# Designed miniproteins, single chains, continued (3), part 63

Each design is a single chain, and the fold is of that chain. pLDDT is the mean over its residues in the fold that is shown.

## One batch from the design tools (miniprotein)

Design m10311
Fold by ESMFold2-Fast:
Structure m10311 (fold): chain A 82 residues (1-82)
Amino acid sequence: VEKLLEEAVRLTREAVAAARAGKPAEAVRLLRRAEELLKKAAELAKGDEEKEAKVKEALGEMLAAIRALPEEALAAVAAAAE
């Protein structure tokens, strides 16, 4: 679980960097991979309070990184995610 969460957070940070660099399609690809890993980690953590807490912490970190993006970059990523 921990390694999946570490990778998901890492990919989210790379996605944020890509979005800031004006590469929204690359950011979406990285975010989709991060979401896939987060979902898998959440499934594996189900029923384990400590692991579920780690999943929530990682999700919070991922969302905070995304919310730190400029408004225009967020809009471009949202459009590219369709």
Scores: mean pLDDT 77

Design m10312
Fold by ESMFold2-Fast:
Structure m10312 (fold): chain A 86 residues (1-86)
Amino acid sequence: SEEEVLAAALHFAELAGLTVEDLKYPVTREDILDRNSPSGVLARFVLAVARGLPLSQVTPELLKDPELADEAIRLANRFVEALRAK
């Protein structure tokens, strides 16, 4: 479920040392296509968790698919909202 994906993403973010101050909100399509954006890395990461894929396979090139991009943006924004609620 989306809640399980967000819980897994929160655990991984804690291990990676990601904080709210590292993350842009709202996360946009421009962010997810930027290889150096922390918000872009987050969006690819939550999509990887949701799809059961290694992060190395969720590249900015994969996110040129509008369906995958929209899912990544939605999940990333929900993740940032959940992280801010803590």
Scores: mean pLDDT 76

Design m10313
Fold by ESMFold2-Fast:
Structure m10313 (fold): chain A 73 residues (1-73)
Amino acid sequence: AEEWQPAADEEEARAWADRLVKEGLITPEQREDVVRALLAGLSPRQVRLLATEEGIDLASAVKVIENRKANPV
């Protein structure tokens, strides 16, 4: 299942973001941020898990993971 690995190509990243918008999990404005993060090697499954665990929206989860990648610890 592709949900367990980072989206390596633009088509996969856009497909995942489109599904999230269609499901009402993100807004169309948040779609571009999600696509960018997925293209940077972020797992769509990890984004959803973090959002659920932290009780934040998916766009905020993307920002948290991007910050961790910019400042790896």
Scores: mean pLDDT 64

Design m10314
Fold by ESMFold2-Fast:
Structure m10314 (fold): chain A 58 residues (1-58)
Amino acid sequence: MKLSKEELEKNIKETAELLSEATGQDKELIEKAIREQVEKEGQEAAQQVQGLLDQMKS
């Protein structure tokens, strides 16, 4: 699934918030880690973030 930059940024922030609550880690640090992974692995990482977010919401 292809995400716009705006949608991807929103999904990263939402995922970081959920992971921050689950792990007790700093939200900013998690956001940075997710962004770096998406940048390195491209669309595959973006799709994984979306899938994880969908799984957490359903």
Scores: mean pLDDT 70

Design m10315
Fold by ESMFold2-Fast:
Structure m10315 (fold): chain A 98 residues (1-98)
Amino acid sequence: MEEEVELAIEAAKKEKDPLTKRQLIVYLGLRLLREGYSPEEVRKAIEKIAKAVGLENQAEDIFDAALRLYEAARTSPEARALVDKGIAELEKKIEEVK
């Protein structure tokens, strides 16, 4: 988790658009939930990244967005496709900073 959080911070810092920064943090939350981290651990990771990129005041909303989409993906193929696409976008951005 620590390595994933550090790479996500670097990727988000390179983004100039606040909306894109926010979306990358949502995608990391989705990835961590998929990997089996607890909601509490994912919330703390999101708070750390949001603080690092100047979005600390949005951390709760970002966590809620990730959790809502992750839960929807358990029963909805459309929501699952959105989660898969979001994680792939995050992985692409992380590769750009490696």
Scores: mean pLDDT 83

Design m10316
Fold by ESMFold2-Fast:
Structure m10316 (fold): chain A 55 residues (1-55)
Amino acid sequence: SPRDARLARVIERTRKAQEEIDKEAKEKGLSHDEYLTRLGLRQREIAAEERAAAA
């Protein structure tokens, strides 16, 4: 279904974003709190973008 396809894209994009943020955290020395904040913001952005694209 279109909803299942969107969920699959959200999951894949979130996985890739987490990998990118993990690399940046290691390279820039982000704190645990900064890491969680950036990951949470990016997860919300991805979910919002996929909802907007589905509308």
Scores: mean pLDDT 81

Design m10317
Fold by ESMFold2-Fast:
Structure m10317 (fold): chain A 87 residues (1-87)
Amino acid sequence: AASALVKGGGDEVLVPAGGYAFIKVNKGDKVTATVLRAGPGGYASVVLANEKGEVVAHSDPAPVGGTATATAKEDGIHRVFVAGGVL
């Protein structure tokens, strides 16, 4: 199963396999999501969306270490999810 870690606004949240996470940010905060693992023989991307549901960043598919980074343009909640992976 794929998993990722997201950091932003002074917070750090684990994105579980097959799930999503929310991170609260202030305007100007840098949000970074990183693939921790994709599962055996697999690949995964992380996708970061703003409060409006607009995709603001994504990583290329990778077994580990794929990173998506965005700067928040407004206060609110960003959504992070993992796409792809094996398991």
Scores: mean pLDDT 73

Design m10318
Fold by ESMFold2-Fast:
Structure m10318 (fold): chain A 67 residues (1-67)
Amino acid sequence: SAEEILAEVKAELERRFAALPPTEEAWHDLLALALQRAAERGRAAGLSTEEIAALARELARYAFALA
């Protein structure tokens, strides 16, 4: 489900962020990777384009709150 994908990608993002170099470039690369993985998993799970877009928006919002 979208919720399960979001929860797993959020957990991975938090874990990787804790070990991240303190550079904006490293942060942007991590966010891009997380968004890509969420979209790939969403497509594989049969989520609609709208559901994948909503998942990406929520993940981005969460990521920027974490930074």
Scores: mean pLDDT 80

Design m10319
Fold by ESMFold2-Fast:
Structure m10319 (fold): chain A 80 residues (1-80)
Amino acid sequence: SEELYRKGLQALREGKYDEAIKYFEEAVKKDNSADSYLLLGSAYLTKGKYEEAIKWFEKALELDPDNLLARRLLEVAKSK
């Protein structure tokens, strides 16, 4: 999963948002963790897919209700 996070983050850095989403989707399937949901939501947010971003940030908060970053990013996505 860490390797999938690394590849996804590299793809985001390169502006390859669809590739980043693909890697983070694979990470979600493997990990089902708050971190994997947060990264997938962030990739959708960066692409401007706000409804999809909201879905994944809400899932991250289901697993980790105290995740301050997920709460902040959810507010940003909902403001669009």
Scores: mean pLDDT 85

Design m10320
Fold by ESMFold2-Fast:
Structure m10320 (fold): chain A 95 residues (1-95)
Amino acid sequence: MKERVKEILERIIGLLEKALEMSTDPEKQKKLQEAINLVREALKAVDAGDYDRALVLLSEARQLFHEAATPELKELQREIDALFDEAVRALHELR
């Protein structure tokens, strides 16, 4: 399960990086970069066995992503949201 959570978080990072590449708004780019950094910190928390910390970090990352989301990112947003839901569910199983 731990390795699966890490794989999901790596996929979220990749999709957030794609969203960042597609964004032209500097404020939204900043929020996407902050969301990416929070997911990377969540990966470190998972490696440390701090699943509660990982859940908090993912919640913050998801909020920033939603603030940065645009209609052009709608399909990518659905995929990212599904992965956040899967990561949260898997992290609750590890607690």
Scores: mean pLDDT 86

Design m10321
Fold by ESMFold2-Fast:
Structure m10321 (fold): chain A 99 residues (1-99)
Amino acid sequence: PSEEQIEADVLLALAEIFIYLARQALEKGDVDSAAESLSKAIELLKQAYRLATPEQKKDILDLATEVERLAEQAVAIDPTNEKARKVLEEARKFVEELK
């Protein structure tokens, strides 16, 4: 694999860790921490997308879709949370760009 493929895999693994942390935060009702973790995940996925092979791009779409789902859950728990609303908007936009 190229160095770019290895870097994309590392970024994907980091995004998965932040998605896991977001799930844990949501289970505790900590919407702020969940939104912060999801925001980090989406930025890592955007960086990975620039380096990614077509196969890795499918993995990025799957993970970005999970970030969108968790962000929707965060907004449902606290509709007034600005961070949660912003990460939902960003995740929806990114997923739409990925198709």
Scores: mean pLDDT 89

Design m10322
Fold by ESMFold2-Fast:
Structure m10322 (fold): chain A 55 residues (1-55)
Amino acid sequence: MSEKQKLAEENIELGSEDTMLTIKAWLGQATPEELAQAEENRERAEELQAKIDAM
């Protein structure tokens, strides 16, 4: 398996988690800790995208 494939899979997983947390936030069901984690996940996804774009 390639490094690019692993990064792409991680990025997809982070995107799915962010979508779920966004839906929870709209329903008022997300905890402050989940919202903080979602923010960190977005930053991580940006780092992964930058690495993929540099390959």
Scores: mean pLDDT 76

Design m10323
Fold by ESMFold2-Fast:
Structure m10323 (fold): chain A 55 residues (1-55)
Amino acid sequence: SLEEAVRAKDWDTAEMMYAVLSSSTDPALQAQYAALPAEVKAELEARIAERRAER
């Protein structure tokens, strides 16, 4: 899962899952992302932003 990927520091998997969720118009997928623990969500978002800035 997305949470498991973030907690395992598997950023390649987490980034791919985040891209799928972020581009989806499916409210259920958006709700799953929104339901992530605040710490996990913040860490994921910070890492995604950092990696995108480096590209």
Scores: mean pLDDT 73

Design m10324
Fold by ESMFold2-Fast:
Structure m10324 (fold): chain A 84 residues (1-84)
Amino acid sequence: SLSQEEFDLEVEVALLEMAVAIAKNDLERGKPLDIEWLKKQLKRAEEVLERARSLGPRFAEVAQTAEDIVKELKKLIEEAEKRK
């Protein structure tokens, strides 16, 4: 059902937000970031974004959050690559 898909997407978004928070904390602490892991999170976030967009206006808030996560992950990857 659409309600089940909404719940599943919200769970995926929450896990992705947690991944971004961990990476940002590690970066602020000068810890090396796992670039390959971040790229896997980026692919997952892009898949969530595409699915949310395909499901229509009911999922607009999920899509917006996923888009913001995609932007943050791209910045984290770029910053990690510059520090390598």
Scores: mean pLDDT 86

Design m10325
Fold by ESMFold2-Fast:
Structure m10325 (fold): chain A 60 residues (1-60)
Amino acid sequence: GDAAEARAAALAFGLGEAAAEALGRSVQDNHDVETAARAAAEAGGDPLAARAAAQLSLGS
């Protein structure tokens, strides 16, 4: 996936910079939606916003 696009989506959903970076790295590493959402949430992101951003970024 595109890490920069994933990071931008996370920020648009209201996630902080640390959570957006975690989501971007997960997407770059080709993790699934659940893994990417968990990484962003563990970095301090809201779990629902993290899942929405991960779903949008990975398309599934």
Scores: mean pLDDT 79

Design m10326
Fold by ESMFold2-Fast:
Structure m10326 (fold): chain A 65 residues (1-65)
Amino acid sequence: SRARAEALLAQGRRAYAAGDYERAAQYFALAISLEPDYAEAWANLGRALEALGRHELAARYYARA
């Protein structure tokens, strides 16, 4: 559901702000699994993957945002 995806996005953003990029990526991936057209979730997953050093993978997720 959209509301659940939004809650997961918010949790992912808090994890990212705390420096827990692995947990942030998990929350953003779950948000995408519920709402594949959620552009913000794709962009945030890209940012988390960049923070984890996964630059090529991050670029692909940014392109889908």
Scores: mean pLDDT 85

Design m10327
Fold by ESMFold2-Fast:
Structure m10327 (fold): chain A 65 residues (1-65)
Amino acid sequence: MEEENKKITEELVKEAEKLGFKVIKTEGKTVTVGVGDMSMEDISRLIRLMGKAIELGGSLITEKV
């Protein structure tokens, strides 16, 4: 279970970084990413990242930085 959670969070971290988001922390299946003032393009990237989280069976949390 911990090993599966790690694989999920590692995949989500990779996707978040690829999309230009700053990873704040990881915990279990949950990845927390930092968001500032968001453009429509940033929102579109976030929706894509949320889709990836659902696909992997993980969770995504956003935190304002």
Scores: mean pLDDT 79

Design m10329
Fold by ESMFold2-Fast:
Structure m10329 (fold): chain A 81 residues (1-81)
Amino acid sequence: NIEKGKEYFKKGNYEEAIEEYTLAYLESKDDEIKAEAIYNIGLVLLKMGNKELAKELYQSVIKDYPKSKYVKEAQEKIKEI
């Protein structure tokens, strides 16, 4: 449901985007998909103005999925907050 989440995010449907990313996280056994889902929820939260929660999610990507390509992306986003 990552692609559906991205569609909602582009349309500004932030709550639906979070729901789709959360489903992708819960349904997947692939750490890279889980990391992508958490990272994208962080992006939605930044757009909603919730910088503190977004930062916590980026920190969890770094801690829980250290081999993911989203570690670098999460580190860059934290520097911008």
Scores: mean pLDDT 88

Design m10330
Fold by ESMFold2-Fast:
Structure m10330 (fold): chain A 81 residues (1-81)
Amino acid sequence: GLKLPELSKEELEDAEKRANEMLAADPNNYQAWLALGIVYASQGKLEEAIKAYEKALELNPNAKLAKELLEKVKKILEELK
């Protein structure tokens, strides 16, 4: 599974709440999609994480963090088959 040692449970819960609030206000907010991707990845929901990161990257093609996290999750799924 994907391990995020730099993010605490409290930080993940805060990020999820913030992302949901941001998406309710603006579904095209790439930061909200990025945050949801991180939450999904930490929960082992790798396919959902990929979709969220892809949406973030569609909205901001130069989002370095979204691109990096997308590549990492894709590689993990590829190695697990």
Scores: mean pLDDT 77

Design m10331
Fold by ESMFold2-Fast:
Structure m10331 (fold): chain A 68 residues (1-68)
Amino acid sequence: MEIEERLEEIEERVKRNGDPEEITKELKEIEEEIKKLTDERKEELKERLLEIEIELGLKLIEEAVSKL
């Protein structure tokens, strides 16, 4: 459960307004690990990763728009 635990930790960091650069770095590392998987859970983990990336992206857009 290494990948699932890491995704859960990152999800919590996004919710707590963690450093976006740090979170993005960790997400890329997990993405590389997921790409190496060959089991049927690969798609589930990819979907969860994408969901977290979207949430982070939305927060970054909100911050950028608020400075306009």
Scores: mean pLDDT 77

Design m10332
Fold by ESMFold2-Fast:
Structure m10332 (fold): chain A 58 residues (1-58)
Amino acid sequence: MAEQALKFKNLGDEYFNQQNYEEAVKAYEKALILNPSDAEIAKKAKEASAKVKELEAL
């Protein structure tokens, strides 16, 4: 992976662990722009997006 893609992936993981799913989605989307073939990042982005949608019922 490009170093910048890994940086944004790690940032997304940090936001996800903090339950800040909106910021996690944004960070994972940045990582996917830099490394679009990474299926793991795509899966993490989908999971974070699903959590955002679940919490939008507030």
Scores: mean pLDDT 79

Design m10333
Fold by ESMFold2-Fast:
Structure m10333 (fold): chain A 60 residues (1-60)
Amino acid sequence: KEEDAKRLEEAIAKFIADGVISPEQGKKALYEQLLDLGFSEEEAKKRAEEAKKKGEKMKK
């Protein structure tokens, strides 16, 4: 579960950085997938926001 979440976070951050998806789209998709993995709404929101910020900072 934790390994799956980290891989999803990394993938979403890269997609945002590469311009494949918007930061808002990536955050929403990651949030929903983290909920499906069994994370709480609060934890899913926090992790999705952090992945979004990482992707934005890596953006060219």
Scores: mean pLDDT 79

Design m10334
Fold by ESMFold2-Fast:
Structure m10334 (fold): chain A 107 residues (1-107)
Amino acid sequence: KAELIKEAMELIAEGDDALDAGDYEKAIELYKKALELAEKAGSLFVQGLAYYNLGKAYAAQGDYEKAIEAYEKAIEYFEKAYKETGMESAEDLKKEAEKNLAEVKAK
């Protein structure tokens, strides 16, 4: 469980590097792999992180429909994580995902 979470977080970091480099396809691939590992680990928070970053990558690519779906999932998982753990960073990231969702819906 802990090793899966560690690997998922490392893949998210690599995805962030790819996103910053403008390699949106690679970022999406890395975030999807991170999501799969987070699902196997049962980590609601890391599933939320993976969906949030998928939303950012899809939005950067101009795929607003997929970005909306990803942000909606991120909000769902961050809300679940906050309710189960009281983890303030989950509530903060949920609010950030809600802002990004509103921006994408306005396009």
Scores: mean pLDDT 88

Design m10335
Fold by ESMFold2-Fast:
Structure m10335 (fold): chain A 65 residues (1-65)
Amino acid sequence: TPDQQGDIQVRSTIGRVHYYISQGQIDQADEIMQQTINRFRSTMPDDVFNRYRQQMVDSYNSFKS
């Protein structure tokens, strides 16, 4: 289902972002984050997009702090 694809993509992005931050590659993490956000903005309803964006941003900030 579209919901399953969204969840898989969010989990994959968060995992990959965590990996790059753990390697000290913050610029790579930022690029992947931005690419996923831009893709979701174009393909998802606004309410679903805002929820996933918040989850990704919260995870990103927790990995850097």
Scores: mean pLDDT 80

Design m10336
Fold by ESMFold2-Fast:
Structure m10336 (fold): chain A 100 residues (1-100)
Amino acid sequence: ALSAEEAARRAEEAAERAEAAEEGEEAAEAAREAARAADHAAARGAATPAEAGARASEGATRAARAAARKAEDGVRGTAAAMAALAGGVAAALAGGAPPA
């Protein structure tokens, strides 16, 4: 089991990884780790220094925000890739030589 200070540190580290992630999936995974760390700190509420709980919660919030931004970027990237693929397929079908 993690101590409250370890949970807070883990949430902060996960937030940094989410913010630094280039891929939406990596950001989402880091956000899930930060959320689990914050949940652990919250579960020890009465025995957890309020500062550690607040830091863990802030870390989870930062990670979730970073993951949301990366997910939006990923959706835009996927839409662009799908449009490019659809255009390429349409061009190949329309411009292909007739079967011999």
Scores: mean pLDDT 69

Design m10337
Fold by ESMFold2-Fast:
Structure m10337 (fold): chain A 109 residues (1-109)
Amino acid sequence: KALELAAQGKFDEAIKVAEEEIKRDPNNANAWATLAVIYALRGEIDKAIEYAKKALEIDPNNPLGHAALAFAYLVSGDFEKAKEYAEKALEIDPNNPFARAVLAWIEEL
């Protein structure tokens, strides 16, 4: 729901939806990871990393949390960390399309 709004470029609405999910359940790792993806898409890398780490504090095996860190590091140009976190996401879910996309993009550089 929130990620679909972000895909449409409706970042403020996407953030509001994710924030309401967190207000309802502060231990919802997917809501924190979703905020991380939205902020990474906005280029706000520090917030993206902060929220992705929060997701992983709640659930260390959250694939979206690892993928959000990989994406944030990719956007920031830290390709070694992007690869590290994409590989961690794939260790949890080998078919994670987002993590695989990050690795494929790095390999084409």
Scores: mean pLDDT 80

Design m10338
Fold by ESMFold2-Fast:
Structure m10338 (fold): chain A 57 residues (1-57)
Amino acid sequence: MSPEEQEKRKLVEEKAKEIAAATGLSLPEAAKRAIEELRDEGVLTEEEAKKFLEEIE
């Protein structure tokens, strides 16, 4: 993975942990929400978000 991809994966992990703690969602569900929110914020591209979502399942 590129350094940029690794950094974005860390952002997803951190956001997912925050969402899981706040909502009580399982980590995979929180990760899906984190990816969607980061995509909507423009941190992830549509392609990056799609790739990361495919990896959860």
Scores: mean pLDDT 79

Design m10339
Fold by ESMFold2-Fast:
Structure m10339 (fold): chain A 57 residues (1-57)
Amino acid sequence: MKKAEEYLKQAKEALENGDYRTALRYAGEAVHLGDPELRKEAASIAQEAVKKIEEEK
C-alpha cells in the first residue's frame, strides 16, 4: 500500500531530525498498513526510535 510507504518515509525523516516520538508514531502506522517486508522494516525503525527515546530520557 502506498500509504504504508509514505508513513515509513515520514518515520525515517523524523528519526533523522531527532523527532523520535514522531518517528515511532509513523513507524507504528506503517506496521499496521504495510506488507510483511515493509512491516519488518517499520518495526526496526520503531525499535530504534524507542531506543533513542530511552537514551535521551
Scores: mean pLDDT 78

Design m10340
Fold by ESMFold2-Fast:
Structure m10340 (fold): chain A 94 residues (1-94)
Amino acid sequence: MEAEERERRLEEARRLLEEAARLFEEGSRLAAEAEATGDAELAARGVELFERAAELARRAAELAREVGPEAEELAASARGLADGAEALAARLRA
C-alpha cells in the first residue's frame, strides 16, 4: 500500500472511531435516562445509537487492520468500542 493511501485510511479510521465514540456517549446518556424514567422511546433511541456506534467502530477496526501494525492500538480501541456498544444495546433491549 502506498504511504499516501495508508495515511488516508488511517485518517478515515480515526474519523469513524471519533464519530462512533460520540454516538456511544450520546447512547449512554439516553440509556441512563431511560433506566431512571422507564421511557421505552428513549431506550429505543439508545439502542439505535449503540448499534450505529458499533457499525462505525467495526468499520474503523477494519480500516486500521488494512493499515497494519502502525494502527494496532487504533484497531484494538475500535474493536473494544464495538463490543461495548453491542453489549449495551443488548442490555437495553432486555
Scores: mean pLDDT 87

Design m10341
Fold by ESMFold2-Fast:
Structure m10341 (fold): chain A 79 residues (1-79)
Amino acid sequence: DKEKLYKQAQEYAQKAYDYLQQGDSKKAAQYLKKSYELVKQAVGDERAKKIARSDLESAKKNGFPQEVIQALQDAVEEL
């Protein structure tokens, strides 16, 4: 069920942002990677890559930690 995969991806993304607020950039990066893997399974490579690229640009503009930016860059390149 693609809807369940997408919901699980959103839950991992929320967990990543929670870790970011706690200052745990490494765990935030790990959960972002898990989220994008599920997004890829739910919506396909092209759409997942577009989402990851949009999130990467937002993260750069908002000054997110380098570990999070790197995880988003890796997601764009691996998709």
Scores: mean pLDDT 80

Design m10342
Fold by ESMFold2-Fast:
Structure m10342 (fold): chain A 80 residues (1-80)
Amino acid sequence: SELKEKTEEIIKELEEKGRELGVDKGTIASVSTGVAMAGGYLQRGDFDKAERVMEQTIANAENKNPELAAYLRKKVEELK
Protein backbone atom coordinates (compact mmCIF):
# COMPACT_ATOMS: atom_id res chain seq x y z
CA SER A 1 0.00 0.00 0.00
CA GLU A 2 1.31 3.47 -0.96
CA LEU A 3 -0.22 4.89 2.22
CA LYS A 4 1.59 2.26 4.34
CA GLU A 5 4.90 3.12 2.63
CA LYS A 6 4.36 6.87 3.20
CA THR A 7 3.51 6.28 6.87
CA GLU A 8 6.68 4.19 7.38
CA GLU A 9 8.79 6.90 5.67
CA ILE A 10 7.28 9.64 7.91
CA ILE A 11 8.10 7.55 11.01
CA LYS A 12 11.71 7.09 9.79
CA GLU A 13 12.07 10.83 9.06
CA LEU A 14 10.48 11.72 12.42
CA GLU A 15 12.91 9.43 14.30
CA GLU A 16 15.86 10.99 12.43
CA LYS A 17 14.59 14.54 13.13
CA GLY A 18 13.95 13.69 16.80
CA ARG A 19 17.54 12.47 17.18
CA GLU A 20 18.85 15.61 15.38
CA LEU A 21 16.88 17.82 17.81
CA GLY A 22 18.15 15.85 20.86
CA VAL A 23 14.69 14.56 21.81
CA ASP A 24 14.71 11.65 24.28
CA LYS A 25 14.15 8.11 22.97
CA GLY A 26 10.93 7.68 24.98
CA THR A 27 9.32 10.76 23.42
CA ILE A 28 10.45 9.74 19.91
CA ALA A 29 8.99 6.23 20.45
CA SER A 30 5.68 7.64 21.78
CA VAL A 31 5.27 10.07 18.85
CA SER A 32 6.25 7.37 16.30
CA THR A 33 3.63 5.03 17.82
CA GLY A 34 0.97 7.74 17.44
CA VAL A 35 1.89 8.31 13.77
CA ALA A 36 1.78 4.52 13.13
CA MET A 37 -1.67 4.30 14.78
CA ALA A 38 -3.03 7.24 12.74
CA GLY A 39 -1.58 5.67 9.56
CA GLY A 40 -3.31 2.39 10.41
CA TYR A 41 -6.67 4.16 10.69
CA LEU A 42 -6.07 5.94 7.35
CA GLN A 43 -5.33 2.58 5.66
CA ARG A 44 -8.68 1.26 7.00
CA GLY A 45 -10.55 4.38 5.78
CA ASP A 46 -11.28 5.60 9.32
CA PHE A 47 -10.43 9.24 8.64
CA ASP A 48 -12.07 10.69 11.78
CA LYS A 49 -10.05 8.42 14.11
CA ALA A 50 -6.88 9.01 12.09
CA GLU A 51 -7.28 12.81 12.44
CA ARG A 52 -8.00 12.62 16.20
CA VAL A 53 -5.01 10.33 16.87
CA MET A 54 -2.70 12.53 14.76
CA GLU A 55 -3.89 15.75 16.49
CA GLN A 56 -3.31 14.13 19.91
CA THR A 57 0.14 12.92 18.80
CA ILE A 58 1.10 16.44 17.60
CA ALA A 59 -0.21 17.96 20.87
CA ASN A 60 1.85 15.48 22.93
CA ALA A 61 4.94 16.25 20.80
CA GLU A 62 4.37 20.02 21.24
CA ASN A 63 4.45 19.63 25.05
CA LYS A 64 7.85 17.86 24.82
CA ASN A 65 9.55 19.61 21.88
CA PRO A 66 7.80 22.32 19.79
CA GLU A 67 10.23 21.89 16.85
CA LEU A 68 9.46 18.17 16.58
CA ALA A 69 5.72 18.96 16.63
CA ALA A 70 6.15 21.59 13.86
CA TYR A 71 8.11 19.06 11.78
CA LEU A 72 5.37 16.42 12.19
CA ARG A 73 2.65 18.97 11.29
CA LYS A 74 4.58 19.85 8.09
CA LYS A 75 4.91 16.15 7.15
CA VAL A 76 1.16 15.61 7.69
CA GLU A 77 0.34 18.61 5.45
CA GLU A 78 2.60 17.14 2.71
CA LEU A 79 0.26 14.09 2.63
CA LYS A 80 -2.67 16.28 1.48
Scores: mean pLDDT 84

Design m10343
Fold by ESMFold2-Fast:
Structure m10343 (fold): chain A 62 residues (1-62)
Amino acid sequence: SELTEAARRSYAKGLEAYAAGDYVAAATGFWEAVKLAEQAGDRELAEKARENLERALALSNA
């Protein structure tokens, strides 16, 4: 579905930002991925994105 594809795209953007050390952009990407994955019913992607969101937020405050 378009929602599943959008969720994967947002998750990938989050990972790219995280690898670059841009934890604020990473958190944004992961947060969008959580919303879209939940709308798509993709629980595994939503959980993975949520875990990475928490990590990105912790690092953005350091």
Scores: mean pLDDT 88

Design m10344
Fold by ESMFold2-Fast:
Parts: structure tokens; sequence; C-alpha cells
Structure m10344 (fold): chain A 80 residues (1-80)
């Protein structure tokens, strides 16, 4: 779940690193398919921070990317 990903990132749980990376890469691909460049950049930054061992900062960028996707989907639903 999303909560499990955030918890793993905030706690620096390295046993979950591969799972978190896979989840972030999937979200980045989804953002690319949606043509949401802002979300793509945020997920790329989250992946970079995770590779640098900056798990808390990676969690923040992950959340920002999720919000960007959510906002974009909501706007497109209103506009049809």
Amino acid sequence: SETDIISALKNGDESKKDEVVAALEKLKKEAEELKNEEAVKLFEEALRLLEEGKYEEAAEKYLEGEIEIGVKKLEEAVLK
C-alpha cells in the first residue's frame, strides 16, 4: 500500500528498497503516459534521493508526485 511505501522510506528500511524503487518507477511511467511532466520530475527526484540514502526527502517527493497526478486527473475529469 501507499502507506507501507511511505513508512519504508521514512524509516530507512533497506529491505524494502527494491519494492519502493519498483513502485516509483511504475508511478513515473504512469506520469509519462499521462504527459504530466511535473509528476515525472518529482518521481525522478524521489528515485535520485532514494539512491543517495535520503529516504525522508524521497518520501516527500513521492507524495508531491502523487498529488500532482491526482490534481491532473481531477482537472481532466472536470473538463472531460
Scores: mean pLDDT 75

Design m10345
Fold by ESMFold2-Fast:
Structure m10345 (fold): chain A 68 residues (1-68)
Amino acid sequence: GDGKLKYFKEGEKEPLTVDTEKNGRFTGLDTGDSFPLKIENLKKEDEGTYIKEDTFTGEKSTFKLTIT
């Protein structure tokens, strides 16, 4: 993989361990038109603001995860 997408949780210095091979809890998916983040074994502590950085374009997008 090219490491083109990085995911961060707000306040974290290191990017999330995102594995396209489905290892760990966080998986970056490639659907062609989008790159959704899949989170397995959701925990209450996973709530918060996440930042997706495209290292190729330099674009950043932010989304909030809420567990009800």
Scores: mean pLDDT 64

Design m10346
Fold by ESMFold2-Fast:
Structure m10346 (fold): chain A 60 residues (1-60)
Amino acid sequence: MSPEELESPEAREALKRLEEAKERLKEAKTLEEILKAIGEVLRAIGDLVEEHLRRERELA
């Protein structure tokens, strides 16, 4: 375990995409934009969960 606040590159990318997707969803005004933003959010959450589970299994 690293004492640094620095996260893995994969986790950082996933968090960054999640935040961007949240902003898109907040600004979305059309159904198509909303669906795209939801898709991005779900994908980012999936990536974060997968990375977390993989890490947890490795460290357990």
Scores: mean pLDDT 71

